# Ledger of designs, part 25: designed miniproteins, single chains, continued (3)

Each design is a single chain, and the fold is of that chain. pLDDT is the mean over its residues in the fold that is shown.

## One batch from the design tools (miniprotein)

Design m8841
Fold by ESMFold2-Fast:
Structure m8841 (fold): chain A 60 residues (1-60)
Amino acid sequence: GTKELCDGISELAKLSVENGLKSGSSCDAIIAQIEKSLKESGYSDECINAAVDAAKSVCS
């Protein structure tokens, strides 16, 4: 369902931040790229916000 999809995207967002930080990318750049990619893919604002919040939690 939509929640399962959004939860999966949020976990992938966390992994993207972790991998990006290991490669020397900034949190802001990684989060901006995640948000842009999800918006371009037509995901709901709820899924995008959940993924961005999950990504930010790794940066904190």
Scores: mean pLDDT 81

Design m8842
Fold by ESMFold2-Fast:
Structure m8842 (fold): chain A 67 residues (1-67)
Amino acid sequence: MTERAAELLERAVELVETSGVRAPEEEYESLRGAVRALREGTPEQAALVAGTAELARDRLEEILEKT
């Protein structure tokens, strides 16, 4: 589950970055940190990101549908 969430978040960050579109800096840095924690982080770091991933998923889905 965490690995798939990391791939989804990483993809969204790359799309924003390569498209030249800028999200609010705080959200952008938070998403990048979440991806790193899910991919390379310890189980403790992954647990800290779990709540953020749930919220971020809904936001990303909304952006993808409305873009």
Scores: mean pLDDT 62

Design m8843
Fold by ESMFold2-Fast:
Structure m8843 (fold): chain A 89 residues (1-89)
Amino acid sequence: SERREKFLAEAEKYAKSKLPEVEKLKEQIAKSDPEEAQKLLDDFQNEVFEKYLDMALKYGLITEAEREAMLAAPPAERIAALNAKLEEA
């Protein structure tokens, strides 16, 4: 699918752009207590996921309503839902 290919290409470029931030995050997590480390990880994962949903919407893989539903879902369910849409495209 052309839409899936465009999404994956932009997602890969975005992931590469976040590599320096991932390295800094790993260093911060190593210096943090477990509660602080979990918050840092959750905040980063939520930011990345929201960006992937924006890309999926941009390329017509999901609707606005599906984006809102995925943002409201638990992490495991929202990842599974996005993957299902990528397989359908």
Scores: mean pLDDT 83

Design m8844
Fold by ESMFold2-Fast:
Structure m8844 (fold): chain A 84 residues (1-84)
Amino acid sequence: SMEEIKKKLKKIGEKLKEWLEKNPEKREEVAKKIEEIAEETAEKLKDKPIKEQTIETLKRIAEYLSEYDPETAKEIEELIKEME
């Protein structure tokens, strides 16, 4: 349901916020990369449903984050699976 998807999105957002609060020096770099991923995914998947675009964007963000914090990235990936 959309309600469950929103709940998972909130949890993902909370995990990202906590990670950025612990890594303030990475905030600017990570924010820029997230914007880049979102733009590239929106262009590539423009003909796909919003749910599919959102899931793909989040997967790419988790993949990027895995280079800095593989544990948090894995937790986000598990939440993404629950949205599928």
Scores: mean pLDDT 79

Design m8845
Fold by ESMFold2-Fast:
Structure m8845 (fold): chain A 69 residues (1-69)
Amino acid sequence: MELEELKKKSKETTKELLEKMKAGDWESIWEKAKVTKELLEKMSKYIATKDTSFLSEEEIKEIKERLDY
């Protein structure tokens, strides 16, 4: 994995985890972070291309909500 791509994913994951940490349920955050990896991969592609054709309406909504934080 390229350094720039790894750094970008790290920032996105860290930001989301920090927001979930503020919610206070640390144990569930770890489980959700693992499941959310797939969504973060799709989010990275969306940010790079601004293309939503490969995403469902539900996935678009979820990604936008997560990016809003």
Scores: mean pLDDT 62

Design m8846
Fold by ESMFold2-Fast:
Structure m8846 (fold): chain A 88 residues (1-88)
Amino acid sequence: SEEIEKLLEEIRKLLEEEGFSEEEIRKVVDRVRASAKDAAEVADEFLKKGNVKLAEKALQLAIALGLSREELSPLNRLLYDSLEERKG
């Protein structure tokens, strides 16, 4: 999917901007690619650390991989609702 590859590239660039090494970037990218649930867990972890941009991209990836709103943590649901409201 073009959307999935674009989100993965955006996640990689954000991790590079945050000062992550190539090894650390590979581990995060591999984790978010493993499953929709893993991508959502990464989103929740970044959101708890205050990295909203990485959390948004990881959550968008989880949804693109087929995860429903009902499968999201309460924190990820708030982020999802905020993203949907911004779409208008």
Scores: mean pLDDT 84

Design m8847
Fold by ESMFold2-Fast:
Formats: sequence, C-alpha cells, structure tokens
Structure m8847 (fold): chain A 112 residues (1-112)
Amino acid sequence: GMEEEIEKLAKEAIEAVKEGNDEEAKEKIDEILELAKKSKDPKIIEKAIEQLEKVYKQAVKEGRYEVAVYAAEKLLEAAKKLLELATGDNIPKAIGRVLRAIGLLLDAELKL
C-alpha cells in the first residue's frame, strides 16, 4: 500500500544521505511528498510526515544540511496538507505538526 511505499522511499532517501548522494535523497523526498499529496488521506500524510522527519534527522546526523533543509521544507508542505484536511478534534494535532516542521526547518537553516 501507499504507507509501505513511503517507508521504502524513506529508507532509500536515508541510504542516499549516508552515501553523500544529495540529489537522490531529494528525489526520494519529493516522491514521498507527491504520494502524500495524491492520497488526500490524513493517515497516509501522517506516515509521510513521520518518514520525512526520519530523513531530516539522518541528514542532520550526517552533516548534509542542504538535504535537511529540503526535507524540512517538504515536511512543512505535508504538515500544511494535513492541516487542510483536519476537522474538529484533529485540528490542534495538525497545528502542532506545522509548528514542529517550522522549528525543524529553522534549526536546519541555522546549521547551513
């Protein structure tokens, strides 16, 4: 399913980061975001957010700060899509995801 494809793409992005292949890592990050946007499913978007954050953390760990910024930008886009779909009691959680993504983006940009 889409969740499994997103997890596979995240693993591939993490390996690309470890190998210093920034272009491949960014391509995999873009594919994760595209799947999340096409799904229009909050559950799939939340999976993409979680997996993009894993890619972000690995990029920071490896000193690949341009990839970390890129991952955080796409994480923010995914979080905004989650917020657009959020209703009632899910709105505070979606806002929290957006605020966290902004914090990660700012932290990565400060490391450039």
Scores: mean pLDDT 90

Design m8848
Fold by ESMFold2-Fast:
Structure m8848 (fold): chain A 80 residues (1-80)
Amino acid sequence: SPLTAEEIEAIREEYAEKYGIPREAMRALELAHQGKLEEAVALIQRALGLSEAAARAVATGTEPDPAARAELEAFEARLE
């Protein structure tokens, strides 16, 4: 039988834990890939504490505006 959405999500969570990728980032990328961009942006905002502009840049992979870029650079510095 083909895998259900729930089974695919469980596999993603196992990979996220194994490779140290945050589960929220993996879910947000999947939502963006499915065309659920606003849901992906909202999830990134809640999970990572980013503004809508910074979260949208992350979800779309587009170049952020200067304020969102500064926010993302500060966020990346906190991860190191």
Scores: mean pLDDT 68

Design m8849
Fold by ESMFold2-Fast:
Structure m8849 (fold): chain A 99 residues (1-99)
Amino acid sequence: MAEELVKKAREYIEKAREALEQGNDDEASKLAVEATELAMKAIELDPRFAPAGREVASAAYELAVRAKNPKAQETLWKSAQKAADHVVRVERELAARRA
């Protein structure tokens, strides 16, 4: 389950990069939002995927910097920050448990 979510999240990030290169910032932002949501679901199911969640969040930040549409930039930035915060929370909980 979690592995499939991570795989789909990475696929969506790749499609988001392609959409940005084509100048389709709206499509890129939609794909990146979906990718970050999938990554967050994956780390809730299996915290060991926190590094993959961080990769997706970092990719969304990169897309935000590259986007030219201000609304898409804001959407990408907020999505990336939400995913990054979620990863940090899960990593802190794992460290506290020392599981």
Scores: mean pLDDT 84

Design m8850
Fold by ESMFold2-Fast:
Structure m8850 (fold): chain A 71 residues (1-71)
Amino acid sequence: DAARQAAVDAALRQIQAVAVQGERDGRYVDAARQMLAIGRQAGLSPDTVVAAAREAGAPRVAAEIERLVAA
């Protein structure tokens, strides 16, 4: 499914960019919420969004995502 793959690829790139920026800016909650919203639109699980944040080198944003999905 080319449309689904394109949407997932675009979402993952956006998620990683948001994670890096959020980690640098100290805007962990805002970044986490934005990443989860992008992930939901692309059909990505919260676990995939957390993994993308950690792979991008955004551990504080990743921890905030985990907090939001556990609540």
Scores: mean pLDDT 86

Design m8851
Fold by ESMFold2-Fast:
Structure m8851 (fold): chain A 89 residues (1-89)
Amino acid sequence: SEELRKEAEELIKEAQRLKDEIDTLMKNVPLSEEEKQRALMLKAALDTLIERIKEAMESGNEDLVRRYIEQAKEAIEEAKKFIEEMKSK
């Protein structure tokens, strides 16, 4: 559906923005090795979900798109929490 496509595209944009913000944090904030590993894991998870959403949309599998949207929302919230925590150091 058009609504589902729009939601997916908006989540992809937000995920990309969060990846860029994590990159900025890794350059500007002194992170421990564990925190750097966490940042890399979060970026990888966002990259994977962006790709999976795009592939599901191309395949026309609307149920897969909805599933990956929900997973992306969870990953986005985790990334936001990490960014907030790192900025508060």
Scores: mean pLDDT 87

Design m8852
Fold by ESMFold2-Fast:
Structure m8852 (fold): chain A 76 residues (1-76)
Amino acid sequence: MLDEKQIEEKVRRAKELARQGERLARDGRLSEAKALFVEAAQLYREAGMSYLKRGENKKAIELLKEAGRLLRLARA
């Protein structure tokens, strides 16, 4: 079971990976960017599911929405 600190650490890592992916995409390094977007989406999904299990639905929805956005970027 993830505690709040572990969930927040996953969100922090996901944000950094997404930022790195966006920079790589701007540089035309799309394959590398897609890999980082998939990894970031996985961390957001994991954090969002943890909030959902805790009844923190608003936080969960926001993180799961970000995961979906990044997965769409990875498939484009």
Scores: mean pLDDT 85

Design m8853
Fold by ESMFold2-Fast:
Parts: sequence; structure tokens; C-alpha cells
Structure m8853 (fold): chain A 105 residues (1-105)
Amino acid sequence: SERLRQQLAAAAHALGLTDQGDGTLRVDAVGARLGLVDGMSLNEAANALAQAFRAAGFDPDVPILMLVEDHGRELARALGLSEAEIDALLARIAEAQARRRELSS
């Protein structure tokens, strides 16, 4: 459960979701393109993303960051993101992964 919560938090951060400190998320333009809304809890955002990935033909039971590593650009195009939005998203994911590797080395 701890590992899953950390994976969801890392995925939310990489997708431009920011915890406002009250248990709700602030959603940027990329998050809005994925069907996310300001004021969503992390759990509501995770469920919305899982449904979006399932609708795009990807398995939501696979960790979101792992799915993005293998199919990230293809998945993002299927979700309707522009190349600039995809590049920004992949850069955020790479930063989140690098930060996690520093803590896990």
C-alpha cells in the first residue's frame, strides 16, 4: 500500500498535479487535457487516469510510470496531447524518476 501510494503520488506530480496541502490537487493544463479537475483528491485523480488509460487501450493495473516508460509517447498521443505537451510531460516524469532513484540508491 505504501509503495502504491508513492507510485500514485509520483505519477500525479509528473502529470502536473500539485497537492494544495488540504488533500486536494491543483491541476495544470496537461492534467485538464487528461480530464482532471481542480479540487480532486489523489484517489479521484488516480481513478480518472486509470479510466482514461483503459479507454486508450492500456492496462491501468500496470504502474502508470512503468506504462509511460514503455508506451508514454504513444499513450499521450492516444489521449490527445500535443508534441509540446508530451515533451513537457515526459520531462516531468524523468525528473520524478531521477528524484526517486536518489532516494533508492
Scores: mean pLDDT 64

Design m8854
Fold by ESMFold2-Fast:
Structure m8854 (fold): chain A 68 residues (1-68)
Amino acid sequence: MSLEEILEELKKELDELFADPSLSEEQIARAVEERILEVARKEKLSSRETLELFVDMGTYLQEKLKEK
């Protein structure tokens, strides 16, 4: 799977987490972080690629938190 496809999938998962009113911001952030690490391990991503996912998802999470 490409980094772009992984990022698209992670963003969709984050959108679903934000749609759940029972989840706190901390719980959402933790779930996203755990999922990135899981995907990095499964896809054998380099440290650079893993960092890129954290940066991109962190930016997306901050934008979503602004809306909440």
Scores: mean pLDDT 79

Design m8855
Fold by ESMFold2-Fast:
Structure m8855 (fold): chain A 70 residues (1-70)
Amino acid sequence: SMLVEQAEKLAREASELAKSGKKLEEGFKKLGETIELTGRALEQGDLESARQIAKLGQEALKALQEALAK
């Protein structure tokens, strides 16, 4: 799925920003875009892609939350 591929890229970029501890604001914006792709997959009736994207978003959120807790 092209939506899953976009979400993987965005979630990866957000996780890299979390690890660097810099531009966390940009990291959260990329997380927001990943969440929007979940909605788009659901609009298309693609529940499988929606589940995969939601999991990617959850992993990116965890990394960003850990960066903020420093």
Scores: mean pLDDT 86

Design m8856
Fold by ESMFold2-Fast:
Structure m8856 (fold): chain A 67 residues (1-67)
Amino acid sequence: STLVQTKEVTLPDGKKVTATVTTEGDKTTVTISDENGNVLAKKTFDSLLEALKAAEELLEKLKKEAA
């Protein structure tokens, strides 16, 4: 698999989360993990663009939830 993007974000409560976007063939997977390696969300898409959009939306939702 190929790593496309990784983004680390610090939430308002001080917790760190990482959004990782990987491709395998024609599939793109978004994984949101905490600093301890626990998977908080994982979703697979047929489109890289949709996966990148979903990663951003999931991070924004987590920021709002932690505030």
Scores: mean pLDDT 80

Design m8857
Fold by ESMFold2-Fast:
Structure m8857 (fold): chain A 74 residues (1-74)
Amino acid sequence: SEAEKQALIDRFLEEVRRLMIESGVPEGVIEQVLKQLESELRGMSKRLSLSELRELLRQALEHIRQLLEALRAL
């Protein structure tokens, strides 16, 4: 359902926020990035099944985590 897809997106955005805070990203930047991600994911979710969206978000979260870890190492 659309509600289940939105719940998955909300959970993903919450976890991305947590990772960005832990990585020292400024709050203003976090809010801008999350707003853009929500808009893009909402658009994409209309074309994806629930299972496809879940897998996409899992892969995206792992990629973001690795990117932020790399930035912290610099």
Scores: mean pLDDT 85

Design m8858
Fold by ESMFold2-Fast:
Structure m8858 (fold): chain A 89 residues (1-89)
Amino acid sequence: MKEEILKRAREVLQRASEAMGRAERLPAEASDRAIGAMTGVAEQAKRVLEEAERAPEEEAPELQKRMDEVEKQMDRAIAEVDRLEAEAA
């Protein structure tokens, strides 16, 4: 469903923003790596959002598959931030 895809994309962008704020407090090398990964995933989410806003409902299954992959990549990036924060504590 198109509305669900739009919501999911916005949630990924929000999660990326919050996680990038957390990553900025990490040691420089870890921060750069984590922010780079999240920026790439956020760009993918933004592209899916832009396409979903324009696309007919019939394209929703394809966009949903792309959104599933973007969410997996974001989950991995956030898990890395969580791991780095735990190591820094």
Scores: mean pLDDT 82

Design m8859
Fold by ESMFold2-Fast:
Structure m8859 (fold): chain A 66 residues (1-66)
Amino acid sequence: MTNVEDAVAWARELIAQGVDSVYADTNTGALRAVAPIFEEAGIPLYTTEEGPGHRMVMSGRPLVYI
């Protein structure tokens, strides 16, 4: 379990590494904190919570667990 501050720091590190996509299986608070960061960087963020036919990305260098 990672707090929101650690999640934001990790998101910034992933963006600096130039990952192509991110999958996040995390709590709503952490997800809300990192989603705009990834959107701003133009990196697609996928989560298991999104409706039927979730956008599951397996190509992202690291998976984000927050």
Scores: mean pLDDT 59

Design m8860
Fold by ESMFold2-Fast:
Structure m8860 (fold): chain A 84 residues (1-84)
Amino acid sequence: EEERKKLLEKKAKLYEQMAKDSNDVAARFQAQRDALVAEGKANPAISPEELAARVARLTQAEQIHQDNAAKSKKKAEEYKKEIE
């Protein structure tokens, strides 16, 4: 019982860290997207279509990592609930 509880607590902590790491990656893609939008406004040599395509790719990457963070957070909550 005590040993199983410690194992579940360790798993919950691992998934909480995975969720945080995925959110940190998503935040980096968001920062890259914001920087690219700012560059596009300052540089008329970048076509609006090309800028939109690059922004869309970064937005998709951000969403994938946000989804991974949500899944990891849910898994951590499931392990915490099993301890209760």
Scores: mean pLDDT 85

Design m8861
Fold by ESMFold2-Fast:
Structure m8861 (fold): chain A 81 residues (1-81)
Amino acid sequence: MDDDAIDRIGRSLIRMGVSRDTVDRIVRLLRQGRFDDAAGMVRDGMIRVGVSPQTARRIEMLIRQGRLRDAARIIEDQARR
């Protein structure tokens, strides 16, 4: 299990303004390997905090594919902006 990438995703989503309750649910789903459910919640959360639908969709795709390190990198880049 890629616990480091999951923690990085959660921390970055909080930094961007996604609610702690939503982030806790996303982290739980990712740790359970429920990538499709987690990907949808990440996409919706990112769009609500102003990330472009195109970028949110790419992150959703990476999470659905289990590419959590690639997803974490892009989410961290968005959080720095």
Scores: mean pLDDT 87

Design m8862
Fold by ESMFold2-Fast:
Structure m8862 (fold): chain A 62 residues (1-62)
Amino acid sequence: SELEKRKEAASLLGSGAGEVLTGVPAKGTAIEVDGSTAIVEVETEKGTLIFEIRDGKVTLIE
């Protein structure tokens, strides 16, 4: 459900995920959660950055 996806994303990233991951204000953040893996697409002034979060490890995808 939408609520479950939001809870899982919040648990993995915490509030303000876009700003935390990029160090700059985020214009938009899209999160897709599949089991223990989350894909976070962060729109910033520098452009769009994509992160993969799996088992608490954060990896930047170009």
Scores: mean pLDDT 62

Design m8863
Fold by ESMFold2-Fast:
Order: sequence, then structure tokens, then C-alpha cells
Structure m8863 (fold): chain A 59 residues (1-59)
Amino acid sequence: PTVYEARLVAYSDGEVLEERVIRAPTHSEASDAVREWLERLQREHPVDRLEVEFTPLPP
């Protein structure tokens, strides 16, 4: 089975606030996990920019 890796970098005031790596068995599940993480982060911190990269990994 293929695993999807999402690498995320969130910025606040031009500085890196948080960097996260999320892995999931499907792109859809990885996207859902990213959305949940972003919702939580934005609730607690002002986020000015988000960079997201999705990469399929070999099983």
C-alpha cells in the first residue's frame, strides 16, 4: 500500500511557527489530517502563510 507524506510549514510574522510531517495511507486522509492540524493551529496562533507539500512514498 502507498503512504502519503505531507510536509507543512506554518509562518507567523514572517517567522517559522511550526513545521510538521503527517503520513497517511491515502491522499484524502493526509489532506484531512492537514486541515485538522491547521484548524487547531489557527485557533491558537495567527498564521500568515502555510506551505504544504504532498509526496507519495513507496510501501
Scores: mean pLDDT 78

Design m8864
Fold by ESMFold2-Fast:
Structure m8864 (fold): chain A 55 residues (1-55)
Amino acid sequence: GPSAEELRRMARGAAASTTLAQRAAVAHELKRHAGVEVPPTASAEELRAAAESLL
C-alpha cells in the first residue's frame, strides 16, 4: 500500500481538490492503509492533519 509520505501527498492533493467525493476517497485510503479514522465528510484541513500525524 502507499507509504506515509504518499498518504500525506494524497491529503495535500485533496486540500487542493475541494469536492466532497475527492476528500472522502482520501479518507478511505487513510483508513485502509494507515488505520486512521477520518469521517468521509472531513474537511481538507482535517485530512491533512490526520496524514501529517503518520510516522
Scores: mean pLDDT 73

Design m8865
Fold by ESMFold2-Fast:
Structure m8865 (fold): chain A 89 residues (1-89)
Amino acid sequence: MEEKFKKAKETLELIKKISEEVDNGLRPLLEALAEYYGLPVDEIKDYFVRKKLLEWKIKNSDPETQKKYEEELKEMDEVFEKRVKEAHG
């Protein structure tokens, strides 16, 4: 309470640590998906995290901003599909 931004910084660091612990718990699933798609685990993780964030932004944005995020999501999905095809072909 005494330092104006200290509690906010501590809360952000705690959230980051919890996120890392959750990532470790999902590691076997991410590894299975990476093997299935033929892509690195970190690439699979980045794709799914970014996709969920964009889906949340679409849900919580005004119609004009929503269209921008929908196009970004579509482009991201197309890039991912191309990467999967390249990994298998």
Scores: mean pLDDT 73

Design m8866
Fold by ESMFold2-Fast:
Structure m8866 (fold): chain A 73 residues (1-73)
Amino acid sequence: SPPLPSVEEFVNSPSGAFILEQALRSSRNAEELRAQLEKVGLFLDDAELREALRLLLPRLPEDLQPKAREFMS
């Protein structure tokens, strides 16, 4: 698994935040989100995915925040 700082660096980049937001918008559940991220070469476990969503949450549009919170559960 990638170390936690790599997840933080990815989420804090404009590219990384954009990729995560687009994947989150097009996914119906956490499994689809993981599959979308795998297509772009990101293989996150459950803890890494939850941390990525936690870091992304304050940067997300208000309409997308509830979906991110649901996927973190």
Scores: mean pLDDT 77

Design m8867
Fold by ESMFold2-Fast:
Structure m8867 (fold): chain A 80 residues (1-80)
Amino acid sequence: SLREEIERKSREVLAESLAIIDARRDEAARLLEELRRAREYYLKRLEEAKKAGDELAVLMLEEMIRNLDRLIAHLEGLLA
C-alpha cells in the first residue's frame, strides 16, 4: 500500500539520520535547534495539506514529523 511504502522509506531515512547524528555529537545542541525549527515548519505544512485534501502530502508529512520527534528525542538524550 501507499502508506506501507512511505513508512518503509521513512524508516530508512531515520536510520541514516541517526547514524549521522551519532557521528556528529559535538554539534548536538545546534542540530537539536535546527530539528525543532524543522518540526514547527512541517506541522504548519501538515495543517495546509490537510486543508487542501492532499492525501499523499499528509502521509509524507506525518512520517516526517514522526521521524523528527524520534531524532529530537535522541538528541535530547545525548545532551542530558
Scores: mean pLDDT 86

Design m8868
Fold by ESMFold2-Fast:
Structure m8868 (fold): chain A 62 residues (1-62)
Amino acid sequence: MSPAQLDAEVTRSMALMTAGIFKSTGDEKLYKEFLEISEIPDPAERRKKLLEKLKEYEQEQK
């Protein structure tokens, strides 16, 4: 498996798990946003969007 294929699977799984957590806590907006990130076909863009969204969420919680 190439590093790109491994990164693709890991970032998709992380986005899906994060979406599931927000669904369980009742945050429908974040659930949908992380679910959409998991559906991005480009692994590099998916990783970038996942990290950007996590950073935005951290800043909003201050």
Scores: mean pLDDT 76

Design m8869
Fold by ESMFold2-Fast:
Structure m8869 (fold): chain A 64 residues (1-64)
Amino acid sequence: QSDLNIALAGAEVLESLGDTQTAQQIRKLIDQGRYKEAADLGLDAAQSYGDEVHTEVLRRAQEL
């Protein structure tokens, strides 16, 4: 899996949950080319909502 795909999936999932602030932070990191940091932020934020949300981010990343 690419860090960019994980970061994009994380931003999309968090946006769907209404966590627009964290999603915007992820997208800013992507714009800066900081894909690893963006992916880590997305996964950490998703995990704070629970294992199901974390799993959904990884699932969506596979489809990108």
Scores: mean pLDDT 87

Design m8870
Fold by ESMFold2-Fast:
Structure m8870 (fold): chain A 68 residues (1-68)
Amino acid sequence: TEERLLEKVAELAREKGLDVERMLRETREAIAILKANPEAYREELEAVAAKEGPAELREVMALLMELL
């Protein structure tokens, strides 16, 4: 499932013209932090949802939550 998340992040980054390698590296680091501290991530996801932040960030966070 982690590989599927990384594939989707890479595809999203390519479609939006973002740095694919940088986004993949940051996503892997985020996954590691998330697995070490899942409670903090749940609280942060709820805060992002309440703020109506960037759609791209919400999509990535939703995929990360599905991975948990």
Scores: mean pLDDT 67

Design m8871
Fold by ESMFold2-Fast:
Structure m8871 (fold): chain A 79 residues (1-79)
Amino acid sequence: MLKEELEKKEKEPEFQKKVEEAKKKLKEYREKADAEIEKLTDPEERRRLVAQEVGVALRVIGEIIEGKPEEAIRIIEEA
């Protein structure tokens, strides 16, 4: 049980935990953004927020790929 979890995290356990945290925060951010967008009646304002959400998601994914999950979390929190 614990041995398999240790093998998955054997090289960088702290990094894996931060990646999981960043993914959870991104999911929460997107769910909140989608709910806010659905409340909007102006199509232009809605389109602008959708573009902003996509931009944040792409930057977050990019930072995770570059091995910077803490920066990914910061991007979400500042959005």
Scores: mean pLDDT 75

Design m8872
Fold by ESMFold2-Fast:
Structure m8872 (fold): chain A 96 residues (1-96)
Amino acid sequence: MEELIKRLEEIVKEFEETKDGKKAIERLEELAKELEKAKDEEGLLLVKAALGQLYLVMGDLEKAREYGIDALVKLGLSKREEVEEGMKKFEEAQKK
């Protein structure tokens, strides 16, 4: 768990510095595949939550829903209604 959190932190920090969302997504998907092979269900949920958040920040709402909402709800980090309301506000904020 601690090693996983550290790897997630490293990926997030690299994304913040480079703004390369495609690379961050690729690294998170590789990590998810690794955890799936290891049958680490808790770790996989954390990585899926991170993927959902990253897709949301990048404006890919379909992928954000697919990966993030269910994972965030299952981890108890958010209620589904709160995540959906946040997504709506984010969409409105992007309108010029």
Scores: mean pLDDT 69

Design m8873
Fold by ESMFold2-Fast:
Structure m8873 (fold): chain A 106 residues (1-106)
Amino acid sequence: LTPEQQLAIELIEEFLRENPQLGPVAEPPDLEAFPNLPALVPNPVSFSGIIDRIRSGEITTLEELEAELQRMVENLRKLGGEDNPFVQYFEQAVQELIARLREALG
C-alpha cells in the first residue's frame, strides 16, 4: 500500500470507531435489518468492502474513494428514502468523512 492508501484506511477505521451507530453499513449488509437491500441494490457497498478495495489497489485515488462513499449514500436513499433519520445521519457522516479525507489526502 502507498502511504496515502494506508492513511485513507486509518481515517475510515477511526471514523467508524467514533461513529458506532454506523454498524449497519460498516460490514456487509444485515439482511434481517435490510431485507429489501438485494432487490433495490444488488451490489451493496459497505465500509469494510471499501477498505478491502483500497488494500487490493482497486481504489487508488481520493476521487475513486469519494465516488464509492457517495454510492453508499445513494444505496441507503434507495432503501429508506430521504426522510429516513438514519439516511439523513449517514449522509451528514459521509460528508464529514469526505472532508477529513480531502484535508489529509489533497
Scores: mean pLDDT 73

Design m8874
Fold by ESMFold2-Fast:
Structure m8874 (fold): chain A 77 residues (1-77)
Amino acid sequence: LKEEALEMAKKAAEAVRKGDFESAREYVGKFQQYLAELIKQGQTQEALEVGKQGNQMLADALREAGLDDVADDIAGE
């Protein structure tokens, strides 16, 4: 679940870098589903850690794509 969540975040970041925002949105949705599953299994701290890592990957990709304002919102500025 943790590795699968991070893999979805990586795929979303790659899609952002390619300008494929449709695929990026789908991968973000899957990432969030894995985080929700971690929480349901009582792995809340792991979900928070993986969520932070995934959001950072997305923020970095968005900055590289020239979407600095969106990246700042996701990273918490």
Scores: mean pLDDT 78

Design m8875
Fold by ESMFold2-Fast:
Structure m8875 (fold): chain A 118 residues (1-118)
Amino acid sequence: AAEAHAINAALLAGLEAALRAAEEAIRELEAQGRRVSGIRARVEVLEYGSEDGLARGVGRGRAVATSEDGVSVEAEAEGRFEGDAAAQTEAAVALQARTPARLEFEVELSEEVTAVLR
């Protein structure tokens, strides 16, 4: 449905933001001379809308990078996405290529957003 496409746009925006946050957290940890042992990222849907094959979304990404010696660094970013189904597929493929193998994603949806996706 159109609403699901709009939510997907917001999720793509949040995933891209979460990757930027993860990259920043890793950079800060490495700047401290530490080795990264794990990365966790959380995605939040903030806004979404859809019109005649175009979907728009705003998402927030938060990331925590943790070192081998137990030091953690946090980063946050916001992203926006607008596109049709083809653009959404292209963005998803690009994000998958950028995602580190050790990154764990947690997607946080509001009760109303979750109800739409059911």
Scores: mean pLDDT 78

Design m8876
Fold by ESMFold2-Fast:
Structure m8876 (fold): chain A 55 residues (1-55)
Amino acid sequence: SAADEALSAKAFDEAGKIAQEKKLNVEQFRATLDEIVAKYGNPGVAAVAASWKAL
């Protein structure tokens, strides 16, 4: 849905900003993605997190 797409975009932006500002390593970034998935509780957000973990 449009709402799921909007939440995914917001979650992706949030994760990217945290990674850039904090200069996170891979393990720290994975933990941050898990926190974002838990925070939003949305399948679109989970999909974004999964794509980032694949990098």
Scores: mean pLDDT 76

